# Designs tried in a protein design run: designed miniproteins, single chains, continued (3). Part 38

Each design is a single chain, and the fold is of that chain. pLDDT is the mean over its residues in the fold that is shown.

## One batch from the design tools (miniprotein)

Design m9295
Fold by ESMFold2-Fast:
Structure m9295 (fold): chain A 102 residues (1-102)
Amino acid sequence: DVARVAAEVQDRALREPGKTATGEANGVKVTARTYESKDEAIAALEEARQLAEEGRLTSVAVYKTDGHYLVAVETTDEPLSPEQRAELLADVDALIAHLKAE
């Protein structure tokens, strides 16, 4: 279950800020890291945007907690449809805009 692995990876990233945590389930790789600054989180989202352009990004999320930013991404080796790529690009762009507006 990808959701279970994502929860475990995010928990590990929150427990060890600044360390990248990873996991895999059902052909999906989950990667999360806790950043101490908004600018670092934005840079991580810009990397996720490149993955979205490649059609590899299946999920992206940012959680602001206790003055830190958890960035979690899910990727796949299976190419996404053009419609799915457009949705993930829009999601990443919205998250970047939201953080910049804070």
Scores: mean pLDDT 86

Design m9296
Fold by ESMFold2-Fast:
Structure m9296 (fold): chain A 78 residues (1-78)
Amino acid sequence: SALEEELVAGLTSPDFGTQVRAVARLLALDDVAAARRVLERALPQLSPNQRRFLRQLVEQADPSPVREAILALLDAHA
């Protein structure tokens, strides 16, 4: 979907502000399956610095099914 494409582009952006907005939008998704698809596309494209920053942002967020799914995927690809 257009939203999933925008989220992948935002997560893989070298601009921290863009990455912050993409993480916030991803966490606001009421769709764990969509969040998993976005992350599976984004994770192989992330630099080590982008991956660390993504983890930090997600860990600081309120608990949710999407947050827990993201953390599980990050741990699986550690």
Scores: mean pLDDT 85

Design m9297
Fold by ESMFold2-Fast:
Structure m9297 (fold): chain A 98 residues (1-98)
Amino acid sequence: MPLSPEEQEALLKGLAELEEELKKKYEEAKKVPEEEYKEIVERLLAIGVLVGARVAEEMGLELGPAGQKALERALEMPEEVHEEAEEIYRRLLEEAKK
């Protein structure tokens, strides 16, 4: 069933809050050695892409070619990253429906 406009606005707000949290983690990652920095950045970007794609799907939005390529790369990440992204998405969805 499609989300109500109020639920969509709440979900987008949750996604914006996630983007700010990911930015903070990205800045913290700059404090680690180069090799570890790359791994952390790839993980954070993948989480953002996976959660964003789920939100877009729930809202009936299609990903453009660039978004589709980003999603395909994020799907290549270990299963643990997918599970973390799904857990974040579920929390955002539950908060939006409250």
Scores: mean pLDDT 79

Design m9298
Fold by ESMFold2-Fast:
Structure m9298 (fold): chain A 73 residues (1-73)
Amino acid sequence: EPSLEELVARARAEIPGLVDEALENYKTIPETELVFDTEEARKILEAIKNKDGETLKAILEEMLAKRAEAARA
């Protein structure tokens, strides 16, 4: 089974810039805190397989927004 780090790396490789664009909006969160769980990684991988950049962007922005909220609380 692929690691979380490997799945995130695949997302960056398949759609370069989109992941970085989403991360830029939340650059106040350290990258070391951006560890996706298995469910989150699975959703990202599914969006990549469907070649749906808009869905991938929405998923990443939602996940990063939740992390920003948690860091604030």
Scores: mean pLDDT 58

Design m9299
Fold by ESMFold2-Fast:
Structure m9299 (fold): chain A 93 residues (1-93)
Amino acid sequence: NRQQLLQQLVTVGRAAAAVIAASTDPAVRARARQGLALVDQGFQAYLQGNGQLAAQLIDQGSRLVTDAALAAGLPDLARTIDEAGKKAAELAA
């Protein structure tokens, strides 16, 4: 449902913010911000009734945030993001 989707998206967003705060690497921070932008676009697609596009954009964005977390040396956070992103994409479809 929408409440479960929003909960997963909040988890991805908070984790992305933590990656940005923890990393001194501009490329890592840029990747996390790009991932967040795609997740936001995915949620907008969901609100427009395009669940397939929403799932695709949320999955793509969550993968970028996961990659940023791994590059920042935060593997536990990367796992949390990956799990929340997959659940969000499933709920958006």
Scores: mean pLDDT 88

Design m9300
Fold by ESMFold2-Fast:
Structure m9300 (fold): chain A 62 residues (1-62)
Amino acid sequence: KREELRRYVRQLLLDAINKLSKEDVEKFLKEVAKIVQEARYTGDFEKAREKLEELYKKYLEK
């Protein structure tokens, strides 16, 4: 589960760099880091993945 989240985050960040502006990428990276840190504290990696998917969709719609 932790390895799956790490792989997903890597892929997500690569996609974001290609699709978002520099300013949005910086903001997105900070929010992703917070979600990942929360998941490490709570152990809820599936919830973290859902939050990351919703966050990224929100950024793409702006």
Scores: mean pLDDT 79

Design m9301
Fold by ESMFold2-Fast:
Structure m9301 (fold): chain A 120 residues (1-120)
Amino acid sequence: SAEEERKKLIKKVIELLEEIIKLLQEAIKYLEQGDTEKALELVEKAIELIEEIIKLIESSPYATEELKALADILKIIKENLKKVMELLKKGELSNEEAVEFLRALVEKLQEIKERLEKML
């Protein structure tokens, strides 16, 4: 049914959000250890998973208005992550500042995940 397909889509989005959160939490640990290169690899993987969520939502005939709004939010998050990565690579952003940004983002993504879980 259309309702079962919507629930499957929401569950897949939640699963990908959990993976993104774990990658960003691991990136924070590497930044705190001074391993900026490893942190950059993990954030790039998180960006790829964000792009997967956006594509899943935009290609789905079962995407609700709330999921479409989430895709728009994730596009902004993706661009902000790319900007943080570029500033880190240029040495224009400290590891400490990047950690603060990523911690705030993890909290936001956790809130989004909890909201989606309540839709099931």
Scores: mean pLDDT 90

Design m9302
Fold by ESMFold2-Fast:
Structure m9302 (fold): chain A 81 residues (1-81)
Amino acid sequence: MERIIRLAEELGDERTKRLAEEAKRNLSREVLLAIVDEIRRRTGDTYAADVIRDDIDEENFDRALERIERMFERLLWEKKL
């Protein structure tokens, strides 16, 4: 969670930062799905969002968090191009 919070802060994404801080305090399906919706909104990448949602539906939260982190790292890398 701390990495996702830092990545959201570097991107200026106050909403995702707030959601990640909430997930750090209380990890829930609802918070993770809200983060996935922010990824879909920012990237338009419905395929990546659906893969993360599938991990969440299977209760594989560790894998979902890893994919979320990679998506935000990609966004930050693209912004720095």
Scores: mean pLDDT 80

Design m9303
Fold by ESMFold2-Fast:
Order: sequence, then structure tokens, then C-alpha cells
Structure m9303 (fold): chain A 80 residues (1-80)
Amino acid sequence: SKEIEELKNLLAKAIEKMSKEEQEILREKGMEVLRILEENGFSEEAIKKAIEILDEAIKKVKNEEAKKLLDEAIELIKKM
């Protein structure tokens, strides 16, 4: 869907702003978020779980620009 492609783009941009170590952690968590949304559809339960995973990942991010992009990703997921 268009929303999934926008989410992928936001996650990719956020990853580019991070250190190599932070990038690997977020790639894993970002893929988990995409898998949950794509495999379980856009149910309230899937959306809440995806937001929880991404919110926990954000807590490990130090770059402010990356945090802003991840916040935009969470807002996009909330609109799904």
C-alpha cells in the first residue's frame, strides 16, 4: 500500500541519520513493524503493537533528526 511505502521511506531516512550500531537495531525492529502490519493487516491490535515496538526502538536513538522521522512514522501508523 502507499502507506507502507511511505513508512519504509521514513524508516530508511531515520536509519541514514544514525550510527552503524543503531542502524542494525532499527533495521531489525523496523522489519518487525512492517511484518506485523503486512501479515496481520491494519487491525487496531496490529497498529498498537507496531507503535509499541517502534516507540521502544526510538528510546535507543540519540540523533534528534532521526527521532523526528520516527515520530512521523508513528503518526503515519496511527492513521492506518
Scores: mean pLDDT 77

Design m9304
Fold by ESMFold2-Fast:
Structure m9304 (fold): chain A 79 residues (1-79)
Amino acid sequence: GPLVTSEGTVTVGGRDMHVVSTRDAANPDRVTVEFTDVATGARAVVEVDGKAGKATVVESTMSPELAAAAGRFAAASGR
């Protein structure tokens, strides 16, 4: 189905992040969220399964702590 993309800025782990979320309109419970730390350019890509309430960090150049925070944020926002 067609992909829907949205962008915004959020605070995760005390850091301002640019967020891009992409979802398939035919499967709206599946979302890919890309976080970019505005100050450092470090990024994390999180896949969210909204039906299962699960988020998986699939790529990261962030610290493990910050990547985990991004994953938790994405899981909470995927409801």
Scores: mean pLDDT 81

Design m9305
Fold by ESMFold2-Fast:
Structure m9305 (fold): chain A 65 residues (1-65)
Amino acid sequence: MVEEVRERAKELADLLLKQGASYEVILEHIEGVLDAARRRGLLTDEQAEEIFKELKEYVEKKVKE
């Protein structure tokens, strides 16, 4: 379940990167996915923060490349 949410958020980030979305827009969408999953009880607050941190670093690296 946690890994499914992470994979979905990463797929969304990759899609938005391909579409030329800005760093801020990509992070906003990732936050939305993680917040929705947390509200549904699929993630703890700590798990959501860890996944967001990981994906933020991933997106930042991809945008700077």
Scores: mean pLDDT 81

Design m9306
Fold by ESMFold2-Fast:
Structure m9306 (fold): chain A 72 residues (1-72)
Amino acid sequence: DAAREQALIEAVKAANEAIKTAQDKSLPKDEREKKINEALDRLRQALRAAGATDENIQASVDTVREEAEKAA
């Protein structure tokens, strides 16, 4: 299923972008938070496209957000 595979690839990219952005202390806090939120929104959309349940989507987004906050 090419659509599901692509959605999972996008989910992984979004999660990695959120964490990388959180670690980039050269970015102003406002821009960093905005980019993290944008990446988390893409993660949510990608997981939904992959057929994940609302519960699993929320758990994944919460996990990535927590990792991003710890990385900051």
Scores: mean pLDDT 84

Design m9307
Fold by ESMFold2-Fast:
Structure m9307 (fold): chain A 69 residues (1-69)
Amino acid sequence: MWEEHFRKGQQLAAAGDLEGALAHYEEAIKASPKGSEEHRRGLFARSQVARALGDEKKAAEDREKALES
């Protein structure tokens, strides 16, 4: 379920577990329809965590996909 994975991603990010947050945001994105608000929110959240991990390319890719919705 999108809500469960997104919520867990937020909890892990707040706790400093950025790798765990990425995994749950990935599952949230998979559980959401493409082009939905849920899909865009998942992509933006994953983009921010990727940037915090130093993966600027992944962050830029997710941001671009979110803006195309």
Scores: mean pLDDT 81

Design m9308
Fold by ESMFold2-Fast:
Structure m9308 (fold): chain A 119 residues (1-119)
Amino acid sequence: SEAAARYRELRARFQALMDEVLKILAEGDEKGEFTPEQLERLRKLIDEMERVADELIRVLKETGDPAAARELVDQLRAMALFFEEAAKRYAGKHPEVAELLQRAADIFRRRAEEVERLL
């Protein structure tokens, strides 16, 4: 269906954004520092991921697919846990990175709760 195709496209975009976040974190880890440009890019990526998650939730509300909803809950919870753990790792040496990652954890935890209410 058209909605299923849109959902797959949004899922792929969400994963691509996450891959970009992971790349920035890996580059910062290798260099032992994060540039202001990397911090701005992380902020924009997190904001875009939130928008894509909101679009995914909108499609789920329209389709009523419980299997897709369960998969999205699991993905959002896994991402929230990843970002929370990453924030703790960066808190001492890179507090600005930790703050951005903690914000991401909070966003995806709230979005997981929203999707769970659709079940």
Scores: mean pLDDT 89

Design m9309
Fold by ESMFold2-Fast:
Structure m9309 (fold): chain A 94 residues (1-94)
Amino acid sequence: KELIEKLAEAMYNNDVKTAAELMKKLTEEEKEIAQLMAAVKSVEENVKKLEKKAEELKETDEEEAEKLYKKVEEMRKEIEEAREKIEEKLKELE
């Protein structure tokens, strides 16, 4: 499990060397979980960028800012669903 988390972090940070070393130690199923975890982290970072953009637009284009806030809320729901799927897969490995 710790190795899965380390692989996800390496994938997220584009640390190709560390990711390659960890991939040799993990099963295909564990690699898939790590990839999902890295993808969730990437989406979370995109949500933060969209929130910042919405805040910047709040004073100049309130309607566009509101649309971005709504998109952020929808993306947060997708992240929650993905996290639930990751937890389910991790329980299957226990």
Scores: mean pLDDT 82

Design m9310
Fold by ESMFold2-Fast:
Structure m9310 (fold): chain A 73 residues (1-73)
Amino acid sequence: DAEAYYQKGLAALAAGDNLTAAEYFAKAAELGGPVAEQSAKLAVILYQEAGRDDEAAAVAARVKPLLEKLFPD
């Protein structure tokens, strides 16, 4: 359930755990659905804010094909 991971990401972010939040948002994005694009953007931003640019790039590369498949327009 992508929404469940998205909500877990928001909870981790509220707790100040940006890396855990990024991981949950990345998972939500991988599962697809209505929150996928927003989750991918949040995961990338949170990894970049934490100085984890390699992880941010990996999330963007991994999730982009799934988003293109689900939302071709």
Scores: mean pLDDT 75

Design m9311
Fold by ESMFold2-Fast:
Structure m9311 (fold): chain A 82 residues (1-82)
Amino acid sequence: SKEEKIKEINKVITEIMLKATPEEQEILGKLRSLFNKLVKKEGKSVEEAVEEVIKKAEEIAKEHPEFKEILEELIKKIKEVV
């Protein structure tokens, strides 16, 4: 179900946040908030919301290379669930 997929994506983001630095946790928290806004408030599919979150993560990684490793791990783990 859509609710089960939303729960799995949130679990992935939370698990990555647990091993992240405080600065990385702030960025991951913003991406989690974006995902939940898209699926819960804007009514987008999980697949559409994931595409927007991945695009945003790739933009952040390009502008801030220090976050590249954690954001690439996030993208990989999200793609495994979808």
Scores: mean pLDDT 88

Design m9312
Fold by ESMFold2-Fast:
Structure m9312 (fold): chain A 75 residues (1-75)
Amino acid sequence: IDAYIASLSPEEQAVVRRVLEELGEKLATASNEELRELVARTAEELGVTTPLETLVLAVGALSTLLRVEKKKKEE
């Protein structure tokens, strides 16, 4: 996860970190609709100019990584 976040642009990192702070563990189980809504709101709050689609993909990838790690802990 840390390596993934470090590979993102500074704007993507800011949005991804803020979304992770707001949702925490819930990020792993959030729906695509919930993630899109939160990303859009966070981008507006932070004044980010990166396209919404790019930010949603970055957050979606982190959500997927968290789901994979959670599944490994269950098994």
Scores: mean pLDDT 76

Design m9313
Fold by ESMFold2-Fast:
Structure m9313 (fold): chain A 70 residues (1-70)
Amino acid sequence: SLGDLEFRLNLYRLVAGAQEFAIEKIKKRIEENKDNPELVAKLQSLLENDQKGLEDTRAEIARLEAEIAA
């Protein structure tokens, strides 16, 4: 139903917001720890993983928005 799709869309939007917040925190931590290359390397790996997760979440949001609009 439309209500089920809207509920799922709102849930994925909440997830996207949380992922965006986490990504910004990782970026800030990288900037604050530039003198620690081992930590920066680990944070870069986490950043890449979280960025991919956000892309997947945004793709699902786009899919749900298209389905609701149809």
Scores: mean pLDDT 90

Design m9314
Fold by ESMFold2-Fast:
Structure m9314 (fold): chain A 76 residues (1-76)
Amino acid sequence: SNLKKAEDLIKKYKDLVNKASEALQRGDVETAKKYAEQAQKTLDELDKIINSIKDSNLKKKMTDMKNKTLSDIHAS
């Protein structure tokens, strides 16, 4: 389902952001850049899935999940 795909992409995004952060803590800037690029691609894939949803309630729930994830990362 589109909901399951969105949930999986959100989990992947969070994992990639954490890996980028850990690489920066080690001073590994090149590895951090690689994970940051993969994280951005994952967000782009999530946006494509959200934009493909015809059900307004489901689209809103997925958009809210994305926004919550981004907000939580910025609060960290």
Scores: mean pLDDT 83

Design m9315
Fold by ESMFold2-Fast:
Structure m9315 (fold): chain A 55 residues (1-55)
Amino acid sequence: MWPEEVLNKATEAARKALAEQRARLADQPYNDDVRGELSTAAAKAAAKAIKEAEA
């Protein structure tokens, strides 16, 4: 079970990553590639935040 602090950091990191990636892809039409990139960015940011908090 993850501590609430770790979950909050992961959620915030994912939200920031999504916002940044959306800004980078603002000129792109929404398609499966864009959706995949947004999902990957959020997942990587959350995983990194969890790793850093658990280290």
Scores: mean pLDDT 73

Design m9316
Fold by ESMFold2-Fast:
Structure m9316 (fold): chain A 72 residues (1-72)
Amino acid sequence: SVYDEILKAHIEDVKEKLKKAKKETLEEIKKELEETRQSVLDSLTPKNQELYERLVDATLEIIDELLKEKEK
């Protein structure tokens, strides 16, 4: 679907930008996303909750992968 193509392109852009970030900045972004996740979800409609959760999960996976690479 068009939405899946847009989401994929956005995830690729975010991944490229996050690769340039320092470890401390990545840890801060992860913490903020985890701390605000539930309050943001509670403020959204069910359809928007699904979209937001997919985006946050993809972003957290990218951050976790990058953090593991930086610890080698």
Scores: mean pLDDT 78

Design m9317
Fold by ESMFold2-Fast:
Structure m9317 (fold): chain A 71 residues (1-71)
Amino acid sequence: APVDVSVSTTSPVVDPNAVPTDIAERLARMARDAGSDVRPEDLEAVADDAGEETVDGAKSWAFNSLDLRAR
């Protein structure tokens, strides 16, 4: 019987200098689909700057970083 109510806090446990695993994985798949062989590990190295904004800024980072790397 669920009675706990103080645990559903999705605190972004991501380093401000790193990209969230979820985003890195999506970008890697996107790059692979576009014809580039990229892994989340590679994206972490280039996306180390975008860690500060894990909410909305990540979209801007993905656009800029992926564009620079993929084409």
Scores: mean pLDDT 52

Design m9318
Fold by ESMFold2-Fast:
Structure m9318 (fold): chain A 86 residues (1-86)
Amino acid sequence: MKDKLIEQAKKIAEQVSPVAKPAADLIVEIAEKTPDEKKLQKLVDALEKLDSNPDEAMKLFFEAVDDPTQQTAGAILVIGYQLEKE
């Protein structure tokens, strides 16, 4: 159910590392606006992988997000996150 996936996304975002928090917050904001449950599941999966496998997390994010402005914002946060992690 959409509401359960959104609650799961918010809970995961609270548990991510401080470095990942801006990316996690953006993913939660996009998840709340996502009507497609399959895309919403990909956003939840992206959040779960954000600290352990950021490359896979971002692949899932770009598969879920069709909006060019949100994709650009996500790419900027991915670059920032990768630079801080490396």
Scores: mean pLDDT 73

Design m9319
Fold by ESMFold2-Fast:
Structure m9319 (fold): chain A 62 residues (1-62)
Amino acid sequence: MSLSKDGQRASSLSLGSPDKSQEIADKYPKYKDYILKSSEYAKKSRENGRKQSKELQKRLLE
């Protein structure tokens, strides 16, 4: 085949896929609660880390 149709378009939005964790939870119903909680915790942790970094930098500049 000389013509290779590239089926790789926009990748379906990597940032617009919050359901990734839910998809995994569906596969593993026993760990669904853990997966969902872990995902939420990670989100909060990232946001908190960013905020703290900003504050720390401001304090160091003082």
Scores: mean pLDDT 60

Design m9320
Fold by ESMFold2-Fast:
Structure m9320 (fold): chain A 71 residues (1-71)
Amino acid sequence: MAPAATLVELVGSREEIEKRQPALDAFLAAARAAGHEVHLIIVDTDKPLTPEEKAQIEQQRAEGERRLAAS
């Protein structure tokens, strides 16, 4: 079976990310067990992003979307 791709983006404060972490870990474990390729983007809004980090996040989002279209 060809691997399916999934894009997951988690954006929020550090506390919000920590609250969602157990659900995210469970989702990632289930997706990987099913043979899915997971593209994960985590953005901590408590920390300012450099222009380079912002560009990397946008590139990762575009790559994830491209892989979803190809899956």
Scores: mean pLDDT 74

Design m9321
Fold by ESMFold2-Fast:
Structure m9321 (fold): chain A 88 residues (1-88)
Amino acid sequence: LREEAERLGRELEARLSPEEIARLEAIWERVSAEAVARGRAEGLSTEETILLGVERAVEEAARVLPEELQPLVREYGRALLEWMRAKA
């Protein structure tokens, strides 16, 4: 699971421009902060908060990336979420 997520992450990073990577990093920073705030308000566990953040970040990343990369982003997100759930 971790190996699959790492492989897909490397493949995605290899296909992204530095500007697209910076945009995705900005999305993650904002979405993770929003997930932390919501988790605190709703009494979610750390694990539930992280999963919420990842799900939201993947969905938003898929909306801003070129159509050719959207399936890869969704597949990476799926693999990452499966690994995180298996670890929890």
Scores: mean pLDDT 78

Design m9322
Fold by ESMFold2-Fast:
Structure m9322 (fold): chain A 77 residues (1-77)
Amino acid sequence: MAEEEEWLKLTIEELIRRAYEAYLAGEFEKAQELLEIVYRKAGVTQEEMHALPAGEFTPGAREILEAQARVAAELEA
C-alpha cells in the first residue's frame, strides 16, 4: 500500500523506467504493478494500448508510447 502511494506521485516516464528495471531484475510482478499504475495514471487500459488502430492515438496512449520510446533510448544508449 505505501509503495503504491509513492508510485502514484511519480511521472509516467519514471514509472516506466522503474518497471523496466524491475523486469531486468526478474521482479516480474513488480514490473506488472508499475505498468498497471502507468495505464491508470494515463487513463487507458493495457488492452486499449495493444488494440489501437493505425493513426488512432488517445492522449494517454500517446504519452505512454512517447515515454516508453524515451526510456528505451536512454537505457539502450
Scores: mean pLDDT 70

Design m9323
Fold by ESMFold2-Fast:
Structure m9323 (fold): chain A 70 residues (1-70)
Amino acid sequence: MKVALPSKKLPSKEEVEEFARKLKEAALNSEDPEVGLALMRMAIGVFKAVGDEEGKEILEKALREVEEEL
């Protein structure tokens, strides 16, 4: 059953998209692609843990784009 969470100051969708873009650029410019991918997976885990489903989906999309470019 869905429970209402109190309003918290979470990043906006636009801020998460910018963060995902920066992570994608950092991962692609990493000396070790595995380190870049690990950082993105960690970020996805954090957004999943705080219940930010939109942020999680944005980061998962960015991770897939990085995996396709590597």
Scores: mean pLDDT 73

Design m9324
Fold by ESMFold2-Fast:
Structure m9324 (fold): chain A 87 residues (1-87)
Amino acid sequence: MFDELLEKIKYLQKLLLEYAATQDEKLKKEVEEFLKKNSEELAKQIKELLANMNPEEKEEAAKKIEEMWKEIEELGKELVEKKKKLE
């Protein structure tokens, strides 16, 4: 459950890093579309997961998920802003 969600988030981060290294246009579109489509679903899954956890687990899980998600958002924003600066 929680471990699987964390791995999913880590995988997304890894995908973003790979795109940054390769600059593959196809991979770029896939990453952007995947983030757009799955951001809302991930938020919903996180909320539902937290609702089913013990208070102690909730605190740890919430912090870890928020940190990982923030890092992914920062990576995405950096890529978008880098493109805007080139315009």
Scores: mean pLDDT 67

Design m9325
Fold by ESMFold2-Fast:
Structure m9325 (fold): chain A 86 residues (1-86)
Amino acid sequence: EVAALVEQLENTTDEAEQERLIEELIALAEREWGEEIDRRAREIYESPEEEANKLLREIAEELAALPEPVRRALVIALHRRLEELR
């Protein structure tokens, strides 16, 4: 559950455990929203630099309502997908 992972991450001070929880959250994000992440990454990759930057800002605004760890996990997943396309 996303909420349980977020709560554990907020209460954990061990750096190694924080990395493990963040990776679990990224994996969960890829499972729940993988197709949308792929679609967004391809759209950004295929766009000129100016349009790609605009799309990234729009995505950041859409994610603003989500808890910070979830937003970060989605941004990391998107960035990793973009690197795979290069």
Scores: mean pLDDT 77

Design m9326
Fold by ESMFold2-Fast:
Structure m9326 (fold): chain A 84 residues (1-84)
Amino acid sequence: MEEVIKWTDEMVKKFEEEIKKIEELIKKGKKEEALLEIEILKGLIRIVLGVVKIVAGDSEAYKYAEEKFEELLKKLEELEEKIK
């Protein structure tokens, strides 16, 4: 359980770094590249959450990961809507 939470926090940090890169692409007017990176990152987050579901099941650790990754997905959806 504690290991899954720590790993989730590490993955969240990495995904937040990728979101910052996407925000830089948007700022530079690279709309098509930003949209592609959003789609890739959304896919990766869904895969990672799927892995947590398999490893942790319906545990508190999974619910923690689900909440954190859903927050990241919502942020990506908001960025996508702003540039489409």
Scores: mean pLDDT 83

Design m9327
Fold by ESMFold2-Fast:
Structure m9327 (fold): chain A 89 residues (1-89)
Amino acid sequence: SMEEELRALAEEAERHLAALAEAAVEEMLPEAEELAKDPSLDKREAMAELLERVLERFVERAREAGADPELIRRLEELLRAAIAASLAK
């Protein structure tokens, strides 16, 4: 049915958005490693800023790629919640 096709497309789009998020994180790993080695920086705050910049770049790239704005918004909220939870420990 058309509903099943739409669900399959939404699931595929979510997988593609997750892959874009993983790629954005991998691109920022060298910068994160350098920050982790600098003893003069508040590493938690530096990591929070890095993760926020990765998220912003992911959202921009996903929008440019023509991804569904609602799926982007949901992934952005989930990623922000995950960042906040990680920093709370």
Scores: mean pLDDT 66

Design m9328
Fold by ESMFold2-Fast:
Structure m9328 (fold): chain A 85 residues (1-85)
Amino acid sequence: MAEMAQKLGDKVIAALKDKVTPLQLEVIKYATKAQIAYLQGNLEEAKKYAEKALELESKLSDEEKERLNKLVVEAGKPVFEELLA
C-alpha cells in the first residue's frame, strides 16, 4: 500500500509540475512524503516532512493555497482513473 501511495503521489506531482509554482510543488512533495512515511509507520519522518510542508505552505497566500487545493483535486482525478484502468 505505501508503495502504491508513493506511485500515486509521483503521478500527481508530475501532472502538477507545469500548473503550479515551484513553492506550491515543494508543498505537495513534502505533504506526500509525510503521508507515505505515516503509512509506513515511520512517525519521525512523517513529522519531519509534515512540519516542512506546513512551513512552506505558510509562505503561500490564502489565494495560492485555494488554487493549489483545486489543482491537486483536478490533477488527482485523471491520474487515479488512469492508474485504476
Scores: mean pLDDT 71

Design m9329
Fold by ESMFold2-Fast:
Structure m9329 (fold): chain A 100 residues (1-100)
Amino acid sequence: DSLIEKGKKLVELGKEYLKKSKELDEQAKKTEDEIEQGILYIQSAVYFTISVNYYSKAAVYYKQAGDDKAADEVVQEAIDSAPTPALREVVAKKLELSLK
């Protein structure tokens, strides 16, 4: 597999885990039990973190392949996927550190 092909596979995994994170967040919002709601929010946060890590590794592979545009697009997609402005800033800083 080329670095670009590896990057594409990681982007697909990132999207899958982001989808799972959003589904759990929506389930949490509909849950009346505070403990069960808390568990769903924790699981959502874990899947979001897994998604960001896949996007981070995809961006590294694209950058190593010389495809800076694809790397930048994946970084921006990860930042835009964050549900709050504070989390967008955290994701941006995490990805900046990962690309060093």
Scores: mean pLDDT 87

